Designed miniproteins, single chains, continued (3). Designs and how they scored, part 59

Each design is a single chain, and the fold is of that chain. pLDDT is the mean over its residues in the fold that is shown.

## One batch from the design tools (miniprotein)

Design m10177
Fold by ESMFold2-Fast:
Structure m10177 (fold): chain A 74 residues (1-74)
Amino acid sequence: MVSEEEVREGVAAILRAIANWAEKQGDYEGAAKLYEKAVELYPTPELYRNLADVYEKLGDTEKAEEWRKKAEEL
């Protein structure tokens, strides 16, 4: 049996993996969108930290700090 929460966790993990590959290719904008989708499905401190790092690379320091703070609150 698979719960809706387990499905969301699995899909979020796949999105995180794709976002990580996009980030390593230098597609920080695409990576940010994929990480944001993953966070909407299943938020984790790791995803918030990944978003913070990507926004910092995009030059959005304010959003990067917001995501880091959210990681600490989980």
Scores: mean pLDDT 82

Design m10178
Fold by ESMFold2-Fast:
Structure m10178 (fold): chain A 61 residues (1-61)
Amino acid sequence: SEILDEVVEELAADVSGASLEELEELNEKIYEEVLKRLKEAGLFTEEVQKKLEESKEKVEK
């Protein structure tokens, strides 16, 4: 939400004319930066981590 919006604004400020390859790299960077900021803000709790792990296992099935 707020962290995602900030990261998108910072990293996606110059997306006009970006290729699919550049958009894929941008999505990877956005994901990494959001996780980093969530951890630094104390919002990436053990409960959130557990939910992400459960979601990952469910998708791979």
Scores: mean pLDDT 65

Design m10179
Fold by ESMFold2-Fast:
Order: structure tokens, then C-alpha cells, then sequence
Structure m10179 (fold): chain A 98 residues (1-98)
């Protein structure tokens, strides 16, 4: 049920983020995630933001058994593994899930 609550929260977070401007979305990504520390963020911040939003959408509908499975998420989304790994680590820290 903890993962189910986190999935529901991520779905709400996506809806909130989609109500914001691109500049506000980028600011929130930089303030709340480690994604801004990845070299690819410096290369293409808007592409990294698009991957962030898509990964949140995917996680909000991911089955509990695969919720923190990086391999599953990479295969499902085509998002670079370094982005998936960074966000999953952030989620483990924020929600204190294993």
C-alpha cells in the first residue's frame, strides 16, 4: 500500500507540473531532483525535463512489483538508464522506500 500511495502522489505531481510553465518545471526539477547534476541536463535541459515528466507518468501506472525496477522502466520508456537511476534514487530518499 505504500507504493500504491506513492504512485497516486506521483500522478497528482504530474498534473501539477503540467499546469506550470516550462521555466517553473525546470526550476522544480533542479530544486527537487539530482537530474540537474547529470551531464545530459547541461546538454539538453528541455529533453531531460521531458524524460522526467514521462518517467513520472510511467511510474504512476507501473505495477508495484516493477515500481523501482530500472531495467523495466528503461525498456518501457526508452529513457536513458542514467536518468532512470537518478530519479529512482531520489524517490527512494524522498519516500524512504527500498
Amino acid sequence: SKIEKVRHHLGQLVQYLESLSTEEQLTLLEMTTSLSKLPLFSTDPEKTLAWFLELLRTLSRTPEENFLNAEYLVEETGIPREVVNALLEDLRKHYKIE
Scores: mean pLDDT 83

Design m10180
Fold by ESMFold2-Fast:
Structure m10180 (fold): chain A 60 residues (1-60)
Amino acid sequence: SELDEVKEQIKGMKEGIKELEEQYEELKDSNPEDAEHIQKLIEEAKLKLKELEKKAKELE
C-alpha cells in the first residue's frame, strides 16, 4: 500500500539522520566546516521526515 511505502521511506530517513548525526559528532572538533555542512543536511532531512510523517498520518 501507499502507506507501507511511506513508512519504509520514513524508516530509511530516520536511519540516514542517525548516520549524519554520528558523522557530525566525529567531525565537529577535527573538521568544523564539514561538520557544519552535515548539520545543514540533518536539518534538511528532518524537514523532509516531518513531511513524510504528515503524509503517513493522512493515509491512515
Scores: mean pLDDT 84

Design m10181
Fold by ESMFold2-Fast:
Structure m10181 (fold): chain A 65 residues (1-65)
Amino acid sequence: MTKIVAASIQLIGEGVELGFEVKVVFKDDVLEVYLHGASEEQKEKFRKRAEEISKRLGLKIEIHD
């Protein structure tokens, strides 16, 4: 499994655990993450988890509302 696939699975899983759908697109060495139907509190929790994943796996993650 590549780091990209691992990060994508983890990001989608974090969204499911927090109660909303996450779409992940890999483009130009960046993981673009789209949050749908998330509240501001859910977005803040997700951003912290995404930052940890980004740091741990060495991948650039961009979050889109």
Scores: mean pLDDT 81

Design m10182
Fold by ESMFold2-Fast:
Structure m10182 (fold): chain A 60 residues (1-60)
Amino acid sequence: MKEELEREINEAMVRMIAAVGSLGSREEQLESLRKARELAEEYGLEDVAEEMERRIEELE
């Protein structure tokens, strides 16, 4: 149950990251990544939240 939810959220996050990479502006990409990190934190997905933070730092 919890593991299945984690997998679905991880897959959605990966797709979101790919979509963010397609956005034109760095500003839009950063905002989308911050929202993804917040969602990961809400669901207690520390690994996903850390990955989002890393992406934010790369874009900074």
Scores: mean pLDDT 71

Design m10183
Fold by ESMFold2-Fast:
Structure m10183 (fold): chain A 57 residues (1-57)
Amino acid sequence: DREIERNRKILEAAVKALEEAAKTLDLSTVEGQKKALEAAERAAKETEEEILREEEE
């Protein structure tokens, strides 16, 4: 349950970051694709770290 909720939030953050990146970046280029992936990865990592800090309580 807790793990499912954690993974859901991480996935939602990554998807949201990718969608926002797709609006401003040209995904037909390698550069745009890399930046979009980096944005999604960053959002996922930051969200995971936030959840883990909250769970440390």
Scores: mean pLDDT 78

Design m10184
Fold by ESMFold2-Fast:
Structure m10184 (fold): chain A 92 residues (1-92)
Amino acid sequence: SEAEAFAAAAGSGILAAARESVERALELADLAAEGLREYSLRHPEQAEAAFAGMEAVADRLLADPAAAPVGEHLRRLLAEAREEVERALAEA
């Protein structure tokens, strides 16, 4: 539920920002990806659900032509964060 609440709040904020300022939406996407990385390292058992929630946000952004560049950026950040989390957990 915390992972779902985080994804819902982050997604709503990014979508709202993308309609007014792509720069602000990109900033929020960066913060959301970093927050997801930190959350996943603190709660490894919830990491997959948290990433799935944020990947759904990226998919919603990509479905909106006005937000598609933000969605592409978020998808890249999520892939990078996933690799970092998987690497860190494998070394634990």
Scores: mean pLDDT 81

Design m10185
Fold by ESMFold2-Fast:
Structure m10185 (fold): chain A 81 residues (1-81)
Amino acid sequence: MSDEEKLDLAKSLILAGRILLQEGRYEEALEMFKKALEIFEELGDKEGIAEALEGIGRVYEAMGRHEEAKKYFEKAKELKE
């Protein structure tokens, strides 16, 4: 798979995660965001890594798991600095 195909797949996984989160399908949303995170980490895409981490944080926040959510948001913020 080319780097462009990997990037497109990771972006599609972020979109899928957002839709699943909106539907309250938290475990499936986490799976999509974590898969996107792995691809963005492989590519060294700092912005993509931050977006995937924010997605994971938002799922934990929606689940009422505020401590876990905070850790992911802090990691994402560090990457944007």
Scores: mean pLDDT 87

Design m10186
Fold by ESMFold2-Fast:
Structure m10186 (fold): chain A 66 residues (1-66)
Amino acid sequence: MKKIILVGSSDKAKAEAFAKRVQEARPDAEVIVLVGVSVAEALAKAEQLRKETGAEVEIVLGGMEV
């Protein structure tokens, strides 16, 4: 089954660094970086991707806004 991982952070550099590590560890997964998005926006995007692709979507949110 296709897998998509959404990586979100208020810090662009942290989000990009983490996304790169996730993509290297999970080459079969599609990694998408979200910078400065709310938890609600990340959840909405995950639901859209699930409906459009049927993929398993995982969200990883980090940063100082929690």
Scores: mean pLDDT 74

Design m10187
Fold by ESMFold2-Fast:
Structure m10187 (fold): chain A 72 residues (1-72)
Amino acid sequence: MAEELKAQARELLEKSLKAIKEGNYKEASELFTEAQRLLYQSYKLAGDEKGGDAEVKRMGEEVLKAIREAAE
């Protein structure tokens, strides 16, 4: 179900953000990539591909912000 995929994507995003804070950027990148894939698939199954593109872009911006903050 689309809601289950969204829940999994959010869990992976949270793990990715935690990995960034721990300095595990390789692991964070892999978790983030999987989160994007599940999130986009969730929106595609719901017939909202445009919403999926927008949400994936927002998620990417949040991860970039977390990386910049961790680097400071």
Scores: mean pLDDT 77

Design m10188
Fold by ESMFold2-Fast:
Structure m10188 (fold): chain A 63 residues (1-63)
Amino acid sequence: SMRAEKVIRLARLLYNAGKISRETLEEVIRLAEAGRVDEAVRLIAEALGVPESRVRRALDSIP
């Protein structure tokens, strides 16, 4: 889905910026590819120490 693709792109950007671990990146990709997009968003939010709403807002900036 478009949302799963955006979550994976966001996770790759965060990993490249040094903001999440490789293990977190791999788990986000696994969840998103399984269609578990809301769980992938939650994992990113937990890893960054931010609310899920902030992660969802960041996804809106991904083309």
Scores: mean pLDDT 87

Design m10189
Fold by ESMFold2-Fast:
Structure m10189 (fold): chain A 82 residues (1-82)
Amino acid sequence: MEHYREGYKALLEGNYEEAIAHFEKALAADPENVRAWLLLGEAYFRLGDYEKAIEAYRKALALDPENRTAKRLLELAEKKLA
């Protein structure tokens, strides 16, 4: 969980590239962590990488199909590519 916490801290500080690196390490250890997928997507979204944000949000939704946050964030990111 250390990488998840460090990623979250980096995200709050606006260090999006650092947040991405930490969330990728967290997901390597725990690929079922829905929150880590959502926060990885948010970091990519904040960087303007909407395609990678969509990939992360889709993974979160595949793990938790009823996750309203994942559904909303996915729709928002998809609209950025329209």
Scores: mean pLDDT 87

Design m10190
Fold by ESMFold2-Fast:
Structure m10190 (fold): chain A 66 residues (1-66)
Amino acid sequence: GKEEAKEKIKEILLKNGYSEKQAEAAAEVLVDEPDSAAGRAVVAELRKTIGEEVTEEILEIAKKAQ
C-alpha cells in the first residue's frame, strides 16, 4: 500500500545521503501528490542528486502504490 511504498522510497533516499526529514517529506509528496508542482520539483531534484536510474526506481514504487 501507500505506507509501504513511502517506507521503501525513504530507505532508498536515506542510502543516497538524504536526511530522515528530507526522505520522509519527499516520499510523502511522491506517493500522495505525484502530479503536483511539489511532486514535479522533488522528481527534478532527485534526477540531479541521485541520478536518473535510482529516480526511476523510486517513481515505479510510487506508481505501483496508487
Scores: mean pLDDT 85

Design m10191
Fold by ESMFold2-Fast:
Structure m10191 (fold): chain A 107 residues (1-107)
Amino acid sequence: VELTQSPASVTVNVGDTVTLNYTASEDVGTAMRWLQQRPGQPPELLIENASTLVPGVSSRYSGSGSGTHYTLTISNAQLSDTAVYYAQSYSHEEPVFGQGTTLTVLP
């Protein structure tokens, strides 16, 4: 499976809504998740099974999509959202990561 995330980088302001995209080269169903990695921190799970918000994660994050096209939406962007966001497919024996989208949030 080939995984493409777009855009590669994006800069937004506090309060903006930002949309991150992920395209798989073949149908992965709902076997994909979104992770957030802040600078110097380990990756944290945000969305499981394409659209299931992980307990304790802010409702500002939402996942949608199926088949080959998936979207992570971050509403009311905060400075703490500055991170690299990774899409990961787990439809095969070995999980596959996308290349990541770097999000920068400005005051």
Scores: mean pLDDT 82

Design m10192
Fold by ESMFold2-Fast:
Structure m10192 (fold): chain A 77 residues (1-77)
Amino acid sequence: KQELIDKAAEEVKRLLLESGVDEETANEIAQLFKEAIETGDPVLAAKAMQKALDAGASLETVERAARIVSEAIKEIK
């Protein structure tokens, strides 16, 4: 369970870094997505997506991150 959440957060962080997001900001966004996976809260997921866009992540990167988060939530349930 926790290992799956950590893996999903790490994959999201990697995508953000590849998209040109700063490491500190990518860590903050990955933590928000991790919390969204742990709680199942769609508002936290939406905030993380908005923060990623504000940080310069592409729409494609944010869409891929959203899929990773959605799959992790489904797997935990």
Scores: mean pLDDT 79

Design m10193
Fold by ESMFold2-Fast:
Structure m10193 (fold): chain A 56 residues (1-56)
Amino acid sequence: SKDLEISILQFVSLAEVSELLLQARLSKDPEKREELIKQAEQIREETKQRVAELEA
């Protein structure tokens, strides 16, 4: 069950990150683009931490 939960978390995180990066690419505002990229990186880090907790 943990392995499945980890796989789902990684898949959902990848989808969310991809959406934010796409929105960043479509944004004409440099400040908004930077904010969206930072949000994507935060999601990656949070997912990595949650995966580590499930593996512990």
Scores: mean pLDDT 84

Design m10194
Fold by ESMFold2-Fast:
Order: C-alpha cells, then structure tokens, then sequence
Structure m10194 (fold): chain A 78 residues (1-78)
C-alpha cells in the first residue's frame, strides 16, 4: 500500500515545499504519493514531468488536476 501525503504551498509560486515533502517521504523507505495543493497553475505545470533521484529515492511529478493539485510519486531506493 502506498502512503498518501497532502501538502499545501504557503504561496502560489512556492514549488519548494512540495518537493521537500516528497524528499522527506522518500526518507521513510516507503513508496508514497504526495499531493501538492495551493500552487498557481503556472507553478504546478512547471513541476509536472520533473524527476529527481537522490540517496533516499526517486521523486517524480506525474500529473496536475483541474484544481492545480500536483501528484508526486515517491519510490525509495532499496
């Protein structure tokens, strides 16, 4: 079962908080989905398709819905 986390950006242009939350989720060693809200459509669209891999796992922003909610998938490294 993938855990789901919901995070809200403090400002409409803040893309850093969702990515930080996804990085923290990767550090738990579990597969997770982070749903990021509160961003402007421009900021949300800029995040979609970005993928980051680090020592804790892989983080990928896969989609944005009509409400500006970005879905970020987290896959931990073994």
Amino acid sequence: MKEEFVVRAETPDDVALPLIAAGVAAATGQEAIVKATGMSPEAAESLVGKEFTNEKGRVKAVSVDENGTVTIEVTPLP
Scores: mean pLDDT 71

Design m10195
Fold by ESMFold2-Fast:
Structure m10195 (fold): chain A 65 residues (1-65)
Amino acid sequence: IELTEEEKEKIAKETGVSVEQVDKALEIFNENKDKLSPLELAELIAKELGISLETAAKVLSMILK
């Protein structure tokens, strides 16, 4: 999935993470979407970004819209 800069900024604003963290979450999603379940993706994003699982799941849900 490709996101525009405006879409990344919207996700950052809604979730409280930085745009750079949204870029990293998108990279993790694109690299692993065929290998990991949504829960495993959220867990990996939470670990890599140093954020809560709840916040990571919210970021992931907005990427999947």
Scores: mean pLDDT 80

Design m10197
Fold by ESMFold2-Fast:
Structure m10197 (fold): chain A 74 residues (1-74)
Amino acid sequence: MSKEQIELESEASLHIMAAAIALRQGDLEAAIEHLRKAIEYLEEAKKVADPELAKRLEEEIEELKKELEELEKK
């Protein structure tokens, strides 16, 4: 695990937390924006990850994409 990968995963985690807070506040637009940024950071982390970790990151990305899809329908 590289320093760059750790930083990218950390940024993604912060955006996931921010999205959860926005949803509790009823701010759907902010929640969508934060989830999109979290996905972007995880995609970047995946590019510098080893194959085993890249597989786990891809699973997380797909779960977040599914959540984003559901929110965008509202």
Scores: mean pLDDT 83

Design m10198
Fold by ESMFold2-Fast:
Structure m10198 (fold): chain A 91 residues (1-91)
Amino acid sequence: MKLTVEVTVKDENGNPVKAKVTVIVNGQRREAETDENGKATVEFEGLKEGERVSIGVRAETADGKYGTASAEVLAKEGDVVKLEITLRDAA
């Protein structure tokens, strides 16, 4: 089956941010850039329905801000996994 992952990247004030997004699902890597709404969408194929899927996401800006998110889900045909990342300063 096909799994869709939608990533929304925001700053600490909730504003959408342009960032490079790297999504890893069971060792498969996909890269995308966020749009004007801070969203990036990637698709993964070859998953079996009902299997546990580990999802890791990293978002990074050109000025070195970054954030990560992760999830574990049961794969279902037609499902969209939505993840939100809030960027943080390296403090």
Scores: mean pLDDT 79

Design m10199
Fold by ESMFold2-Fast:
Structure m10199 (fold): chain A 65 residues (1-65)
Amino acid sequence: AKIIAVVGAATEEGAREGGERAKRELGADEVIPLVGATAEEARALARKIEEETGALVGTVAGTSG
């Protein structure tokens, strides 16, 4: 099954770092960065994608730069 990671971060750099961690730690096949999004917003989007695609979707919090 495809693994998708949704990364919520205050900055674009934080989203990139979170995406790299998701690929390394979760083995994510795809990363969706959300710059300026909260962890709650990232979780809401992850759940929506999971329901629409049937993929395993995780969330990762990026650091603010």
Scores: mean pLDDT 74

Design m10200
Fold by ESMFold2-Fast:
Structure m10200 (fold): chain A 88 residues (1-88)
Amino acid sequence: SEAEKLIEEAKELLKEAEELAAKAPEVKAEVEELLFEAEEHLGLAGIYLGIAKITGNDPELLKKAKELAKKAVELAKKAIELAKKALA
């Protein structure tokens, strides 16, 4: 599903952001704040996706899972951009 693909994308981006944050101590606090918010959205996306699967793929729950996962991707990308900017 699209939500599952976005969840996996967010997980990969979070790993990249954590590796970059370790190399950029000047922005670590700001990056960690973005990563925390991304992880919260990712967790909620997983919950909604799980409920959707057991409720016969409820389209509204799948939509919520997708929107939450997309937000997690956006936040993780912002964290990566912030860390890369500090390293340049």
Scores: mean pLDDT 86

Design m10201
Fold by ESMFold2-Fast:
Structure m10201 (fold): chain A 109 residues (1-109)
Amino acid sequence: GEDLEKARELLEEAKRHLRLAKESDDPEKVLEHARKALEKAEEALEIAKKNPKDKEIIELALEAARYALEAAKIALEKATPEQVPEAIGLVLRAIGLELDVEELKKKLE
């Protein structure tokens, strides 16, 4: 369905931004890619919320959330001292997102 295809696209975009964060030595670009990975994962969670019985969509959203968390952790590792508060904020948002998707997965019957 359309939502399944969109969830797959959002997962691939989150994964791409994680790759770009890993490959960049520019802390500003790493933060930008971590933000974009998180935005794509947040969009995937909204699709999962609309499809609460679709195991495949929920699993795609969970994988996207995990890539966003990895990207946020890389942004924190590569952050300048001035960027640390924003990078910590991204990590906390990504942890919350993964927990929200895990909760949707637990409600599958």
Scores: mean pLDDT 91

Design m10203
Fold by ESMFold2-Fast:
Structure m10203 (fold): chain A 80 residues (1-80)
Amino acid sequence: MSEEELEELTEEITRRAVEAAREAIAAGHSLDEVKELVQRVVLEEVFAHAARLSSEEMARIAREASERALKEADRLVQER
């Protein structure tokens, strides 16, 4: 996969994880529960694309998407 395609996929997975975080926060879940949900969503989304990705690419996307989504989730909790 190209670097552009990897970045686009990372952004899409990050967006989905942030959407899940927003719903969990609205439902009254704790920050720890939201963090667990974010990591689960990222891994599930990466796994859904496993046939198109190398192990290194999967690890990179999982790390970058988790970092971005967790940063945004922390910001959203603080704005509550």
Scores: mean pLDDT 83

Design m10204
Fold by ESMFold2-Fast:
Structure m10204 (fold): chain A 55 residues (1-55)
Amino acid sequence: SPLEQALADVDEMHARERAFVERWAEREGLTPEQKAAMLAAVDAHHQRLRDALLA
């Protein structure tokens, strides 16, 4: 279904964004707290997109 595809696309984008943050944090020498804050923001955005699709 279009909804199932949209959810799959959102989940794939989320995985790519988390991987980007992990590589960025390692490259830039971010603190654990800075990395956690960026990952929390990515996770919160992902949850909002899922909630919007399921509304």
Scores: mean pLDDT 90

Design m10205
Fold by ESMFold2-Fast:
Structure m10205 (fold): chain A 53 residues (1-53)
Amino acid sequence: MEELIERIVRFLSEDPDRVYTKEELAERLGVSPEEVDRAIEELKARGATLWVE
């Protein structure tokens, strides 16, 4: 899970003009949309302010 969280943060930082949906992130990272949703939930639980469509 931690590696997935870090990869999501990196993707968002590299392309700040790009808007990603959970499905698009899942496809780019090679995981399920459910795993992306879980990683986002973990980030928010840890106090990170993260917005994803």
Scores: mean pLDDT 70

Design m10206
Fold by ESMFold2-Fast:
Structure m10206 (fold): chain A 80 residues (1-80)
Amino acid sequence: MLEEVLKLIDKAIEAIKKGNIEEAKKYLKKAKELLEKGGYYELAYQLQNFIDSLETLIKVYGKDYAIEQLEYIKKEIEKL
């Protein structure tokens, strides 16, 4: 399960790099659902907040900043 979550986050990062924001959101929503099923509600909530702010983060701060925020969440999941 966690390996699948990490792969989905990596796919979302690649989608953000390519400007495919809707595709990135789909990967992140699937990752969030897997975290919820695993009982990792705090990380799922953190990931939902990222999804909700993603377009604004890219518009205001750029893709690299959004990717950095997502990589931070990824590192927290890797510690599970």
Scores: mean pLDDT 88

Design m10207
Fold by ESMFold2-Fast:
Structure m10207 (fold): chain A 60 residues (1-60)
Amino acid sequence: SELLKELEKIKKEIEDLENEYNDKLLAGKLTEEEKKEMEKKIEELRKKGEEVHNKLEEEM
């Protein structure tokens, strides 16, 4: 399913961002502005994932 592949891609992007966030946090070099920007991007991706998930549920 194309929608399933898109959902997996979004999930992977979220995981990559969360890993980058944690790596920078552990390095002690994560700025407050960078935290806000990364959190915003993760929230946007989660919202896109929810939209794709809803479309998958509608097809079943």
Scores: mean pLDDT 81

Design m10208
Fold by ESMFold2-Fast:
Structure m10208 (fold): chain A 57 residues (1-57)
Amino acid sequence: NALEVLKEAAKRLGASDEEIEKATTFEQAKQLLMKKVNELSQEERDEFARWLEERLA
């Protein structure tokens, strides 16, 4: 389920349990993930991208 993958990804990037719980729609989960990704360095983004690719495969 794409929504669950987005929530898991956001949690991996430091989202709180409260933030995850409030993200009840795909759009909310995507916005939360995007916010967390924007806080990352280039190296952290590359590592996250690899993790996400493995998770979605």
Scores: mean pLDDT 78

Design m10209
Fold by ESMFold2-Fast:
Structure m10209 (fold): chain A 60 residues (1-60)
Amino acid sequence: TYTLSERAQRSLEEAKPIVKFATEAAKDGLSPEEISELVRLWKTEGEEAARKKYEELLAK
């Protein structure tokens, strides 16, 4: 429904940083599986959890 237009737009804007994060992870050589897990963590646990996992993956 269009009664949620502002919330829908906010959700799309929230997705943009996740897309950028996934793109940077891909450039850093992470596998598609690792990138998918990072995106999942960002959506379920938030940015802090995703960034912590990203640092752990880069250290390996």
Scores: mean pLDDT 73

Design m10210
Fold by ESMFold2-Fast:
Structure m10210 (fold): chain A 57 residues (1-57)
Amino acid sequence: MEEEKENRKEAVETAVKNIGKQFEKAGVSEKERKEIIDVIAEQHGLSEEEKEKILKA
């Protein structure tokens, strides 16, 4: 992958993992995790395919 795509994707994945872990500790449902990932993906202009990859992370 190109650095531009890699940097953006990894930064988003790292942010999602940090947020997800905090919410998992707080006992939030998987629905909230998906909504958070959706918001982050929209803010960063990720494609649906990239969004699905992050959801699996």
Scores: mean pLDDT 66

Design m10211
Fold by ESMFold2-Fast:
Structure m10211 (fold): chain A 93 residues (1-93)
Amino acid sequence: MDGADFQEALRRIAELVGALDPETEAALRRVLDPETARVLSALAAASDEAIEAAVREVAEELGLSDEEKEELLAMARELSAATREYLARLAAE
């Protein structure tokens, strides 16, 4: 999957998980553009189970292979974890 297709898939995953945390989005907007902040805040607020379900639906819609689906799931989980770690560091200030 190329970079543009990957970004579109992440955006759709964020929309499907539907988790909105206005405080998290506002904190991320301090260092990120508004669209990236929305995507990462949604991923950070979602459970691992919600991310897995959203990745499955997006992979089916985009016709991704099992390998591409596993890569997308791994990346979505890593971004969720990294965003949560960043927010935890901000809260420690």
Scores: mean pLDDT 78

Design m10212
Fold by ESMFold2-Fast:
Structure m10212 (fold): chain A 62 residues (1-62)
Amino acid sequence: VKIDLTVKAVEDVEKKNEKDLELKKGDIVRLLEQVDDYHVLAKSLKTGKEGLVPKDKLEELE
């Protein structure tokens, strides 16, 4: 899926499962795809790691 949208974490995101991406508030990520109504697959630009992030923890950059 070609989403290629850059967004920012609005708060710290803890790794709850092995598929989850751990983020700190202000981290910039690329959205790769929407997995379900609550989660997206994202790549951290800081670490290069990919994982699931709750959609409500991200905001678009203006």
Scores: mean pLDDT 76

Design m10213
Fold by ESMFold2-Fast:
Structure m10213 (fold): chain A 75 residues (1-75)
Amino acid sequence: MEARRLLEEARKLIEKAREALQQGNKELSKKLVDEARKLVEEAIRIAVENDASPELLHELAQVAQEVNELRKELE
């Protein structure tokens, strides 16, 4: 439950970060990406501790990859 909620919050932050980046606001985009990264890290820890489904773990890994790719765009 908690891991899924954090995953959804992280996805929303990633969408906002991409919007900010498209508008040229790299500072806002970076802040949103940093927040999304923290939420994904917490969601992964909770998911592992609660023996979450392989499907949820896969979704978390995909979102973590999106965060890393977006961070590279901000450099």
Scores: mean pLDDT 83

